Designed miniproteins, single chains. Designs and how they scored, part 21

Each design is a single chain, and the fold is of that chain. pLDDT is the mean over its residues in the fold that is shown.

## One batch from the design tools (miniprotein)

Design m680
Fold by ESMFold2-Fast:
Structure m680 (fold): chain A 88 residues (1-88)
Amino acid sequence: MLPSPEELQKVQKDPYYDVNARNAFGYTPLHIAAIRGDVERVKELLALPEADVNAKDLEGRTPLDLAREMGHDEVVDVLLKYGADENA
């Protein structure tokens, strides 16, 4: 069954829970998707208006930096298309 719009909103209803939530290493979901080379997940996260494409981890690395380190060229292209700063 397709989840209802209310079910999709329940996971992001808390103003302290968003797509920019950080794990123990300071990674957002976008950082994790970039490390994995998951192009579809990157696109899904960037479709959310709250997503910070230039979010920095505890070492000051952006999802773009991690995608470049991992050699995920298609993820790099998608991040740049959605406004990632190459000079950040």
Scores: mean pLDDT 70

Design m681
Fold by ESMFold2-Fast:
Structure m681 (fold): chain A 111 residues (1-111)
Amino acid sequence: FADGIKAFNQQNYNDAIAAFNKAIAADPNNALAYLNLGNAYLNLNNYNNAISAYEKAIALQPNALAYNNLGTAYLNLSNYDNAISAYEKALALNPANSTAKANLATAKANA
């Protein structure tokens, strides 16, 4: 896991993905590893794999960041209905999330 965070911070996203997959193999309930795996895929514009990873993170431990980033992945795929749903869930968990609020407005304008 630590190797994955180091690779991610150095923008070595492919190395980060490999390291996070190792962390998940060692602990399949590591919600944070799935969240970071999703973030690495999102940075590589691999939106379908990012969505899959965020959905796993959310299933293990719901959190506003995972929902916001899930919404962003859907928004990049022009899947506005799913983006709206994800951003609304992010705001339900953290109403002060200004990023999710702005992104929700963008998704609704494009729907």
Scores: mean pLDDT 84

Design m682
Fold by ESMFold2-Fast:
Structure m682 (fold): chain A 66 residues (1-66)
Amino acid sequence: AGETPLHRAARAGDLAEVERLLAEGADVNAQASVTGATPLQLALLAGHLEVVELLERHGADLNLII
């Protein structure tokens, strides 16, 4: 349901929080329940390129960006 903590951290550009959540086993490809948005998509839309790079290093699936 809704957005995960990783979605919110990615949208905010919070590199430290994104890294912490991924280290704790957060699903890098989690899709928000209403929008289908991934953390990578939210980081891209917000222009947080450092977060985009971090998510890509952790296996974010670029094919989920629509």
Scores: mean pLDDT 78

Design m683
Fold by ESMFold2-Fast:
Structure m683 (fold): chain A 94 residues (1-94)
Amino acid sequence: MSHDEEQIKELEKLAEQGDAEAQYKLGALYYNLGEYEKAAEYLTKAAELGNAEAQYNLGVLYYDLGEYEKAKEALRKAEKLGYKEAGVNLERLE
């Protein structure tokens, strides 16, 4: 959609400027579009900046891709950052 294209362009600009929230939103948007490689890239950048929700969504993405070891690691990091929902999902992977 043209609306999604405009949203992607704006988020891309902010993400390039180091905005963790924009990186998280862009990663989540690419995940919804099925562009998992781009989703992982932006979610990883946001997660490295301490975004707990990005760490959680990165864990979900890796789980969906069958990368269970990477999923566990991302979920542990999200839990450490205080994202309590990550602990429940980590328990299911162990």
Scores: mean pLDDT 78

Design m684
Fold by ESMFold2-Fast:
Structure m684 (fold): chain A 120 residues (1-120)
Amino acid sequence: DLGKELLKAAEEGDAEKVKEILEELEKKGESLNPKNPDSDDTLTPLHLAALYGHLEIVKILLEYLKKNGEDINVKAKIGNLEKTPLHLAAEYGHEEIVKVLLEYGADPNFKDSLGETPAD
């Protein structure tokens, strides 16, 4: 399952593997930011890269997502909360990732399930 391999590569910080999988998914017309189907936490590759501070992978994912018109403000369930990649980057103090996400058009006013923005 390429989606599961992409999630793992994004979590582990393997930028080369991320590029390889994204190229294959793009050729197949499949989602470039799939949610984990085997988890109650519906984190996407962009959420995982933002959470774990993998700046290069965030940049790679944003380039592919923008090229293919995919939503970068996707909410993922994390316990009882819904978070965007920008929420996770801000919460975990990844300032350069916050900056890059905003440069690519991430919404700083997007509210999570508690009504909080990434700036809160």
Scores: mean pLDDT 79

Design m685
Fold by ESMFold2-Fast:
Structure m685 (fold): chain A 101 residues (1-101)
Amino acid sequence: AADEYGRTELHYAAADPDVEVGLARVKELIAAGADVNAADDLGTTPLHLAAGSTYEKVEIVEVLLEAGADPEAKGIDGMTPLDLAELFGRKKIAEVLRKAL
């Protein structure tokens, strides 16, 4: 279910500042059938939130991609998850996303 901003529990799990808690919740929600490509009111997907994080959320990005997350999804200002990873200097995440294209 989405909230007032179009965000699902998977959006919040992917954005969790506790990377271990966020990863466990992402895996739980995917196993429960969560839509990994759910976009909020700005077009932001869980993959955008994981890729644009200040934390190196490599395993969350990999788990989302394995579950069918679209690495070419365009969010706010037309930015893809790869654009966000490059903007924030997340080299490992950017490499994983380029391989998924």
Scores: mean pLDDT 82

Design m686
Fold by ESMFold2-Fast:
Structure m686 (fold): chain A 97 residues (1-97)
Amino acid sequence: VELKPGDTGLHYAARVGGEEGLRMAETLLKGGADVNAKDSDGNTPLHIAAELGQKEIVELLLKTPGVDVDAKNNEGKTALDLAKEYGHEEIVELLEK
C-alpha cells in the first residue's frame, strides 16, 4: 500500500475504512487532526470516505466541528459528487441533509 503525496493520517484512515479506519479517524480527530486537510489531488478525508463508501467515517467527519462539506477537489468535485459518481446512495442521503 503506497501513501499518496499530501496524505495525512486522516486520509489514510478514510482509505482503510471499516472498524480499524474508524478507530484511527476518531483517535486522529481527538488529537487535533485537520478535518479539512487536502491531499495532492485536493481531496479532503470526506472526499475519500465518500468515494470509497465508508459510511461510518462519513458520519464521523460530518459530526466534526468545522468540517467543510462543500469543499471542492482539483476536479471541482464535492464529496457529494463523488458519492453520486460511485453509486453510494446511503452516503448521498447523508450529504444531502
Scores: mean pLDDT 84

Design m687
Fold by ESMFold2-Fast:
Structure m687 (fold): chain A 107 residues (1-107)
Amino acid sequence: SAEEVEKELNELVDELLELLKKAAEEYPEYKEYFENLYTLLSDARKKFEERLKTLSDEERLEEIKKFTEGLIELLEKTIEKVKDSLPELAAKLEELKKRLEEILKKA
């Protein structure tokens, strides 16, 4: 259902935001990068939630799908940037990406 998919997606976004916050604290060379990414994701989530309020139930799944696809692209770019320098963080981001891909299959 759209409600279950929204819940799973929201929990994943919360986990990703927390991971970015911790990464900014643990990796001072990347602090500005992860803080900027956190702000961009927080703003994107706010716009997504406001948009969902204006949509019919049928349109909500399509909007969830588009937002999830955008998050997957964001994670792919982040992984490419950090994979050589921060392989453990890259592995955690890859796990979150796989979970987002499973959400996309349900939408």
Scores: mean pLDDT 87

Design m688
Fold by ESMFold2-Fast:
Structure m688 (fold): chain A 151 residues (1-151)
Amino acid sequence: SEERRRRVVEESRRRVEEEIEAIRKATERRELLEHMGRIMSEVLVLAYLGEIDLARELLGRASDVALAKAHAAGDMELAEVVAGMEGIMMSALDKLENGASMEDVLESMRLSTDGLVESLKKEGREEEAELLREMMERTIEEARRFVEELE
């Protein structure tokens, strides 16, 4: 129903705001990336429900906060992982806006993640590659489960 959709959108927005606040308080690299992953899952849900502009706005705000935190900590490797995740997600949102199915978008996100992971490994950046893969795989899994629950 329309009321159910509005409720899901508002609840997802509220969760993203809570996760952005959690990023501001995060002290560890993994903790920050776990909050980013949860935001990305919610952003895909919002986009799937037709709220593409809201999804882009919330993703941009979350990425800005995460990047500012990484830069303040002098953690360039964390900043690059966050930027990589944002790039994959912005591409996914563009594909959803252009009418791609969620299944095709999730497959594209997996392929983009694999490409970035291999690039990071070739540069000797194995820790960043493992973190990127773990966070993106969780994001894709959570988005897939949500779509399956709507069927």
Scores: mean pLDDT 87

Design m689
Fold by ESMFold2-Fast:
Structure m689 (fold): chain A 119 residues (1-119)
Amino acid sequence: MEEELTAKDAEGETPLMKAIREGDHEKVLEILDYLSKNPEVLKKVINAKDNEGRTPLHIAVERAPEDPALSRRVAKFLLDNGADVNAKDNEGRTPLDIAKELGDEELIELLLKNGADTA
């Protein structure tokens, strides 16, 4: 399980990142449950970057238009567990920048409450 969850695919995605991007609710919840019980593995994956510099938090926020409930649930878990709220992808975008582009007020509020830089 640990080695499987830390491995990156050809796109640089961990299994958590891929499950979020694909909208696989069952797999996301299974992985989050495992990570909540295994903090050492969580630390290795929570701020992992794919080939585009995106963290799991970026991918969770980007998923909001298709699946707002999954997006908010995942974003809250990540932020509660030490996700870097101000991480920049290869385009210089933070999760807050993406949430603002999408106009998702609930995600904007969640990110700001967790220390997102407004500059």
Scores: mean pLDDT 86

Design m690
Fold by ESMFold2-Fast:
Structure m690 (fold): chain A 60 residues (1-60)
Amino acid sequence: GPIIAVALRDFAKVSPFTVGLKKGEKVEILKKLDDDWWLVKSLETGETGYVPSGLLEVIS
């Protein structure tokens, strides 16, 4: 099934390749590019993009 994570803090969209998240927002992890950057889809907005992996806590 989908791998779900929660944002531990707010993250501002800093480039066209990143997604902005609010603390407590749930995302689906689509791909782990490397240890530092993961491709996610926001479950609130449906927007996809990269975020720092340290922002996320996996919950499923």
Scores: mean pLDDT 84

Design m691
Fold by ESMFold2-Fast:
Structure m691 (fold): chain A 99 residues (1-99)
Amino acid sequence: DLEWAGVAMLVQHLAARLGLGQAELEEILRTRESALAFAERASRELGLAPEEVRLLEAVGQATALARAGKDEEALELLEETAREVGDEELLRAIEEARK
């Protein structure tokens, strides 16, 4: 489930920035509803730009694709998302990874 992989990555990032412990993170990730509610609230509290949220979700989705052996699809997703959000450093890193 690529959507869940994206949400889980976003939640893990937000929890780390808020200094939450492992037990709290596990409770948040127990249900999709809990994870989505936390992601919405924490993103607002931390003032994340929509582009940052999009990139974190894409990293989670790409990680899931890579675990399934779909490395090219994972790189294509990250490259497309980096272009959408204007992340020049990430685009450069992806080009280097392809060499």
Scores: mean pLDDT 83

Design m692
Fold by ESMFold2-Fast:
Structure m692 (fold): chain A 85 residues (1-85)
Amino acid sequence: SEKIEEVLKKIEELEKEYLAYYEENRETLTPEDVREMQLEMVRKVLEILEVEEEEIEKILKTLEEDTAKGYELLEEKYKEFLKKL
């Protein structure tokens, strides 16, 4: 499916962009900055997966409170997206 390939490419490009920024600025970034970057990246991934804003906010809060549970929710949204295509 072209839609799946397009979405995966967008996520891959996003990951490469954030990794490049991290490597370029590694010495100046605080642990708090890295956390904020991770949350921004996850938000953008959820937007690419067409998750509603209200659900995105809930997942991001879960990531801040319980990182492992937050990533489980992200994985569930990714699996739901794949099943719809």
Scores: mean pLDDT 81

Design m693
Fold by ESMFold2-Fast:
Structure m693 (fold): chain A 114 residues (1-114)
Amino acid sequence: ADAAGRTPLHEAAYAGDVERVRALLAEGADVNAKDKLGWTPLHLAALRGHAEVVEVLLAAGADVNAKDDQGYTPLSLAEYAGHEEIVAILRAAGAVDTKKVDEAALLEALARGS
């Protein structure tokens, strides 16, 4: 993990690298690993709009309702980013209850995590 606590699976999910996500999961990567902000790979894939990565992570047992340190779920981040396809996928997978994203706090957290 880097200084932000991100694993290779976090990086692959953020990048939308589906084949790397599959390879890392096959190697035993923790699908629910949290970085220093409490973000899982599913949070990052949902924020970035990577539908195929979201589906692969959910199939691997990702917690659809995982909360970060602010109480945000992958669904909260997908709604903030306007990724309607991801919102539909997450809701179909059992996503419930969202906290509205504070954009200024999210942008500050992203700047500090990179």
Scores: mean pLDDT 81

Design m694
Fold by ESMFold2-Fast:
Structure m694 (fold): chain A 75 residues (1-75)
Amino acid sequence: MEEDIKKLEEKIKEIEEKIEKLKKEIEKLEEELKKNPDDEELKKKLEELKLELGILEGLRLIYEGLIKLLKEKLK
């Protein structure tokens, strides 16, 4: 069980790194969009990145929930 928890924590770290990268990309594109508010390609790319971010945040919450459940089952 402890080894399984550590593996899940590693998965969360990988997801968190990917989330941070996506947040930086989103910030850059939002800055570009402020300069060109009618850029449909930028709007579409932002929407896609925000969707991907939402998926990763959801996965992180699932893994965090699973870790909590496993830790509670230890005692």
Scores: mean pLDDT 81

Design m695
Fold by ESMFold2-Fast:
Structure m695 (fold): chain A 64 residues (1-64)
Amino acid sequence: LSPTQKRILALLAEEGPLSAAEIARRLGLSQPTVRRHLRRLEAAGLVSYDAATGLYSVAPAAAP
């Protein structure tokens, strides 16, 4: 994982479910940059996306 991907995972683990826009604001990144990293993390099974809320969270397989 890249350092940015690790920061996204840590943020989601600490702050709970967040939208891509909220993650971008918290990390000082653009939404396209955050979405690119979130796509890779979701493909790796490390985050999940809830279409009903539009929020990302740490995937159950990765979370304690």
Scores: mean pLDDT 79

Design m696
Fold by ESMFold2-Fast:
Structure m696 (fold): chain A 84 residues (1-84)
Amino acid sequence: MSDEEKEALFKKYDKDGDGVLDPLELRGLVLDTLKANGVNPSVEELEEIVEELMKYADKDGDGVIDYEEFKVLLEKLEEIVKEL
């Protein structure tokens, strides 16, 4: 995925336009990405993946994901998808 595609994806899920993704917006991104790769997670599986990604990428501890943290999160999500 190019940097331009990552930025477009971030802006697509940043529903309120505040420049960060909250856990609800991130949950939507994760679900859509998994479904696009042929994975239909349960609610419990989805919540576990979102929690893992938040812990991995949220380096400033503010409970939201900025664009730099989002790039790190996408790399981890792609790794998780490959293991499924």
Scores: mean pLDDT 77

Design m697
Fold by ESMFold2-Fast:
Structure m697 (fold): chain A 152 residues (1-152)
Amino acid sequence: MEAIGVVIAAPPELAVPLALKLVEEEKPDAVIITYDGSSPEAKKAAEEIAKAIKEKYPDVPVLLIDSGETGVQEAAVEPILAVAEVLAAGGKVLVLFVQDSFDEAVVRGGFEGVRAAAEAVVTDPEKREALLAALEEAEAQALEQIKKWKSI
């Protein structure tokens, strides 16, 4: 299993090409997109990224999670199960933390949103543990990116 976490703090016209480049270079078996739904720009960027990846890479499961929403969205149930299956099989995941600014709280909120969804939906302990381990690695990478940006 390999997990790559990336913070995307850009308008949709820049965020979409960047996300597609990351999918092309990293060749993930699954993509998780978390976003701050209270930001209209972050929501638009996340939705356009998800659409672009689904159109160009139809075989790659894409999970889209609003970190500001409480509870599991019905539309997220099948994508989260597909991502958990990929990770349990040793697949690679790209986790995108979409926001309008470099903020650790938004990254942590995204992690908690996917964790809550995984705990609610993924009943297989092995698949759940694989998904949570991948998320922890991706969160650590995203937080390090924010730390390095703030130190400049």
Scores: mean pLDDT 81

Design m698
Fold by ESMFold2-Fast:
Structure m698 (fold): chain A 60 residues (1-60)
Amino acid sequence: AAKLAVAIKDYEARGPGDLSFKKGDVLEILDDRDPVFWRARSLVTGEEGLVPKKYIEIVA
């Protein structure tokens, strides 16, 4: 099964490779090895990039 998360805050991309998202957006987690930034795909836009772990919550 895909590892899913929900954005708990809005985030604006701050550099190349970062993903922007809005609170409530559902993200598919692609890489969770880093303690600060995870690689994710937005299920809203289809865009892929790095997201700050503190701005998302894993769906149980």
Scores: mean pLDDT 82

Design m699
Fold by ESMFold2-Fast:
Structure m699 (fold): chain A 74 residues (1-74)
Amino acid sequence: ATTSGKVVDSNGNPLAGATVTFNGKSAVTDANGNFTLAASGSGNATIKKDGLVPQQLPFDADAGAVTLTIKTGV
């Protein structure tokens, strides 16, 4: 199965270039913070971006619209 989602920072801005890893699959967000991942199920996704510490967030690939909000250091 394929799921799609969006990564935003704590200010609500889309986060481009972030790597989302879940269930052994990885995807990189586009300029609008959107990603597509070939995964299903629920668990924790790891979000990494240059200059940020890796963060783990709850991720449900079976949910409709998935939005992951990461805490930036400022």
Scores: mean pLDDT 76

Design m700
Fold by ESMFold2-Fast:
Structure m700 (fold): chain A 71 residues (1-71)
Amino acid sequence: SSEDKFREAFSLFDKDGNGTISTKELGTVMRSLGQNPSDEFVDHMIREADADGNGTVDFDEFVTMMRSKMT
């Protein structure tokens, strides 16, 4: 399923096992999933996923973002 694929990709960048990735890695994760987002699009998704501005994205935020991208 798409969720399993997202979980696998996320875990590759969540090397600390804390359930988060850096917003700076978001574009790289999307490319690993076969996406080719523009810098503007990545910035937009970061703002939606990282509303608190803490510089990290958790798995639920990541899945929500990817599902939004696919529509």
Scores: mean pLDDT 71

Design m701
Fold by ESMFold2-Fast:
Structure m701 (fold): chain A 68 residues (1-68)
Amino acid sequence: MDALLAEFRGFDVDGDGVISAAELRLVLRGRGEDPTDEEVAALIAAADADGDGTIDLAEFLASRGYTL
């Protein structure tokens, strides 16, 4: 659980409790990845249960909780 919380906090750059596509791109680029807009959109869509274009903590934990 601690690793998932630390990872979410790393993606939540402005501390608003959600991860936007722009924040996800910045974090992935910081890790040495260069994702396309389509790759970022696909990652958001995979975790975004409501289709609002952001990932909250509950969606992040659900996407990574028990299927890893």
Scores: mean pLDDT 66

Design m702
Fold by ESMFold2-Fast:
Structure m702 (fold): chain A 160 residues (1-160)
Amino acid sequence: LPRRTVGLLNLLVSSTDEAGLARGRELGEELTREAVELLEARGLDVLVRSVEVRISPVPSEEELREIFRRVAEAIRALKAAGADGLLVLLVVWAPTEEAAERTARLVTAFIEALADQLDLPVEIAVVRLAGRPPSAADVEEARKRIAEAVDRLAARLAAQ
């Protein structure tokens, strides 16, 4: 049987300073490597893309449109490169938990609606960071969510 290909999108959405943004990248790159290893261990081929978006602490409609545009371009490019399914690592870094949750919810709903339009099975691992650097517990919870998302995506692709 031909190997199935997964598009892996590393998506960082941040409203922090430059030091926070650098830490968000380091975390996104670490979690992306672990997600690749987990997908390859399931016999899946992996296509990686990274998207980084800076936003205000209260994003404008224009900032939200720019996020959605860049995310849509990345997902369409993964689909055009032969992705059979999509794994999204969504890292949201905001000043407050409420801002992180609101941004994560809007971006997740957009990704799901776009994946449905593309007939592309999607799983999303969401990491929310509020006002502080990630703790070891936040990283471990992110790893668990990635493993569960990989398992669900692999099971969906095996049923097609």
Scores: mean pLDDT 91

Design m703
Fold by ESMFold2-Fast:
Structure m703 (fold): chain A 110 residues (1-110)
Amino acid sequence: GPDVNAADEYGRTPLHDAAAAGDLERVKELLANGADVNAKDIYGRTPLHLAARAGHLEIVKLLLENGADVNAKDIFGFTPLHLARIAGHEEIVKLLLENGADPNAQDIFG
C-alpha cells in the first residue's frame, strides 16, 4: 500500500485527510501503521487542527491519546483550541483544555 506518511503537494498526509473527513476507523488504522500524529501541512496545520475545526470529538480524543501536540501552532499562530472555539465546538474546547491546551495562546492578531 502507499506510505502512510506520504505527503501531497500541500504537505497533507493520509492522517490529515482522515481527521478532516471524520473517518475514525481510517485514523485508527493509520496510527497503528506509524502515521506521524504531529505531521504539519504547508500551513503548519496538524491532524488535530483539522479534526478540532471539523468537530470530530472522538478523533480529537484519539489523536491526543496518541501524542498529538495540543498547543501546535499553524503559520497564523492558531492552535486546535482557537479553531474549535471559532467553529463553536464546545465539547472539543473542553476536551482540549482538559488535555493542557493554553487558553491564552496568542495568534498573529493578539
Scores: mean pLDDT 89

Design m704
Fold by ESMFold2-Fast:
Structure m704 (fold): chain A 60 residues (1-60)
Amino acid sequence: TKVLAVATEDYTGQTPEELSVKKGDILEILELVDGENVLAKNLKTGETGIVPKSVLEPLE
């Protein structure tokens, strides 16, 4: 079972390790990096990177 989240706002990655997302994109959470960030895959683009948890809402 995949752990999924939806992007609640647009986010532009500020480093090469960060993932850019658009509001409404569905992401698969791959790993918790720290208390503020996750490693995620954008299921729309297939890209993987670090994204702030603050721009994501977990899906059931």
Scores: mean pLDDT 80

Design m705
Fold by ESMFold2-Fast:
Structure m705 (fold): chain A 97 residues (1-97)
Amino acid sequence: VPLRPGDTGLHLAARIGGEEGLKMATALLKGGADVNARNVDGETPLHIAAERGQKEIVELLLETPGVDINAKNDEGLTALDLARKYGHDEIVELLEK
């Protein structure tokens, strides 16, 4: 997946996903990465993880202090809206709790 302008390392970790993306996200958050950083599209790492079905990264981000679960991207969509749009039912259930 190509890097978007304004993407942080945490956005990249959410795009990569899997074990490598989760490992990267964990290291970045421990290093003080901004969990709520917004890229050029107004997307947070949570938006990207939810859109791409990265359940383990969504779980990690939701456990991070100060995460804005209800952040809206430039289209007015939350991470929950993106999970619904892309059919990631397990992530929908996780974000509705």
Scores: mean pLDDT 86

Design m706
Fold by ESMFold2-Fast:
Formats: sequence, structure tokens, C-alpha cells
Structure m706 (fold): chain A 119 residues (1-119)
Amino acid sequence: LAAAREGDLEALRAALEAGADVNAADAYGNTALHYAAREGHLEVARLLLEAGADVNAKDLFGNTPLHYAAREGHLEVARLLLEAGADPTAKDNFGRTPLDLAREAGHEEVAALLEEALA
């Protein structure tokens, strides 16, 4: 989790080789992939997905990694998550989709990507 949050690709690779659970969640239900998506760490997100991370994992607030990428405007991470099978229709505990969060935050390019994924 810490390596994914900080964007430390080598530390994450070492942890996975040592048998770390790629889908381990913290006290808030956040996985390494949630943190990589929130912070925009594209190569960390790619490594996690290759290692079998659940692209549609929900934290305690109902947020998937795609919700965080959309909220923070990380276009390339959002694209990677969609290519990996992220559900663009997923709703958080407040009924918001990733598209709703991108629009609320004013991230027009991410909103356009999500609109295309919903068509």
C-alpha cells in the first residue's frame, strides 16, 4: 500500500515478489490500486493490474479506483483502468459514478473518456 501511494515501483515489485497480497485493503477498504489511481501513478497501476489487482474493488465509501482517477483528473490512469475492465457505471455510497466526479471536479478530458466508455 505505501509503495503504491508513494509511486515507488521498485518497492512495489519487491513486495509482490515477496508474496504480498495485491488485493490487500487498509482500514478504509482502499487497495494499492485505489492509491495508485488517486495519486496518478500510471506505471504502479499497470504493475498492480498485471499482478491481478481487482480493478472494481470498492472501498468503505463505495469508491472504485476509477472513481479516484476521475475525481483527481488522471486521464491516463482512467484509460488504463477502463482497458482493464473497470465498470464506468459503478456508484459510490452517494450514488455518484466516476463520470459524476469528473464533471463535479471540472476534469473535461476524463469526463469525455468516461462518456465514450458509456456509449
Scores: mean pLDDT 87

Design m707
Fold by ESMFold2-Fast:
Structure m707 (fold): chain A 56 residues (1-56)
Amino acid sequence: GRTARALHDFVATTPEEISFKAGDVLTVLAEPDEDWLEVELNGRRGLVPRLLVEIV
């Protein structure tokens, strides 16, 4: 599947988001819009801001 690497730390502010740390490798599940990615990290699923990650 597609993966993304976190460029910065992020703290979730809504129940739909997940937190991550810089350097985390996220599994990309969907691209609902241009600003957000649906991802999985350590069994957690949610939205993350696209600007803070790099698709690899």
Scores: mean pLDDT 83

Design m708
Fold by ESMFold2-Fast:
Structure m708 (fold): chain A 55 residues (1-55)
Amino acid sequence: MDPMELGRGLLAAVDAGASVRELARLLGISPGTLSSLLSAYRRGEAPSPRVTRAL
């Protein structure tokens, strides 16, 4: 999946009431990592290739 598409989907899910912790668990990453990614997407930044490879 395209990282920007993933970011938009995650932002939409959080805005719709999904918890960051639950989404992080489903993705297999830490809630802190997901929070950082969501903050970057809200600023219009794409995550680095290193971060997207970790997903």
Scores: mean pLDDT 69

Design m709
Fold by ESMFold2-Fast:
Structure m709 (fold): chain A 86 residues (1-86)
Amino acid sequence: TEFREAFRLFDKDGNGTITTKELGTVMRSLGQNPTEAELQDMINEVDADGNGTIDFPEFLTMMSSPENKELSEKVVSQLRWKAITE
């Protein structure tokens, strides 16, 4: 459930996929400053079709990766804070 809500934070257009631009925007809002090369590398690691975007199953794989633990924790913390506040 939390990762589904996290995916919605990245998927601004609601089209079921995340672009490097959307990923970068959300990461910067969480206090991270990835380079375009880092964003592309993250997507390429899970983008099985090489189309430059990730869907929900690929996103879930990315967020469960030890390399993305800090991002995953920040997103989950933000969602939990929103649930407590609302």
Scores: mean pLDDT 67

Design m710
Fold by ESMFold2-Fast:
Structure m710 (fold): chain A 104 residues (1-104)
Amino acid sequence: SEQEKLNEQLFEAARNGDLEKVKELIAKGADVNAKNESGYTPLHLAARAGHLEVVKVLIEAGADVNAKDIDGRTPLHLAQLAGHEEVVKVLLEAGADTKAKLKP
């Protein structure tokens, strides 16, 4: 469907840090809270990659900062694991749960 195509493109744009494409896809109705087969949202992918400005745009567009992947990892967990300190700070300021635990 058109929605599935928009969501797939948003995953790629978020992973690659393509800020303008992220904004375009959100404006076209891409679901910022869509999950891929691994349970990753666009915010998970942007946070893992350290794309600070994409992280901010996704949060402003209503991304769930506490969304969990199939392993129970949040965007905060992925940013922390990757050492992206500024992304960690933005996620915490946006209300990321510091008590969330990884799936055992």
Scores: mean pLDDT 87

Design m711
Fold by ESMFold2-Fast:
Structure m711 (fold): chain A 68 residues (1-68)
Amino acid sequence: MSDEFIREQAEDALKILKTLSDEEIRELLKAVGASDELIDKLIEALKAGKEEEALEIIEKFIRERAKK
């Protein structure tokens, strides 16, 4: 999977996550197998306005899922 494709998927996911509440984000990410630790870090980054940090968290999750 290309880095460009992963970045595009992360950017699309970030746009969707910005429209959701913290509880909706948690429910969605748990449904796709994300850990509570990852979810907490992602929500914290989003609330802090650290979009690049949020993108890095999403990209890492996508890469880890692509390995399995």
Scores: mean pLDDT 79

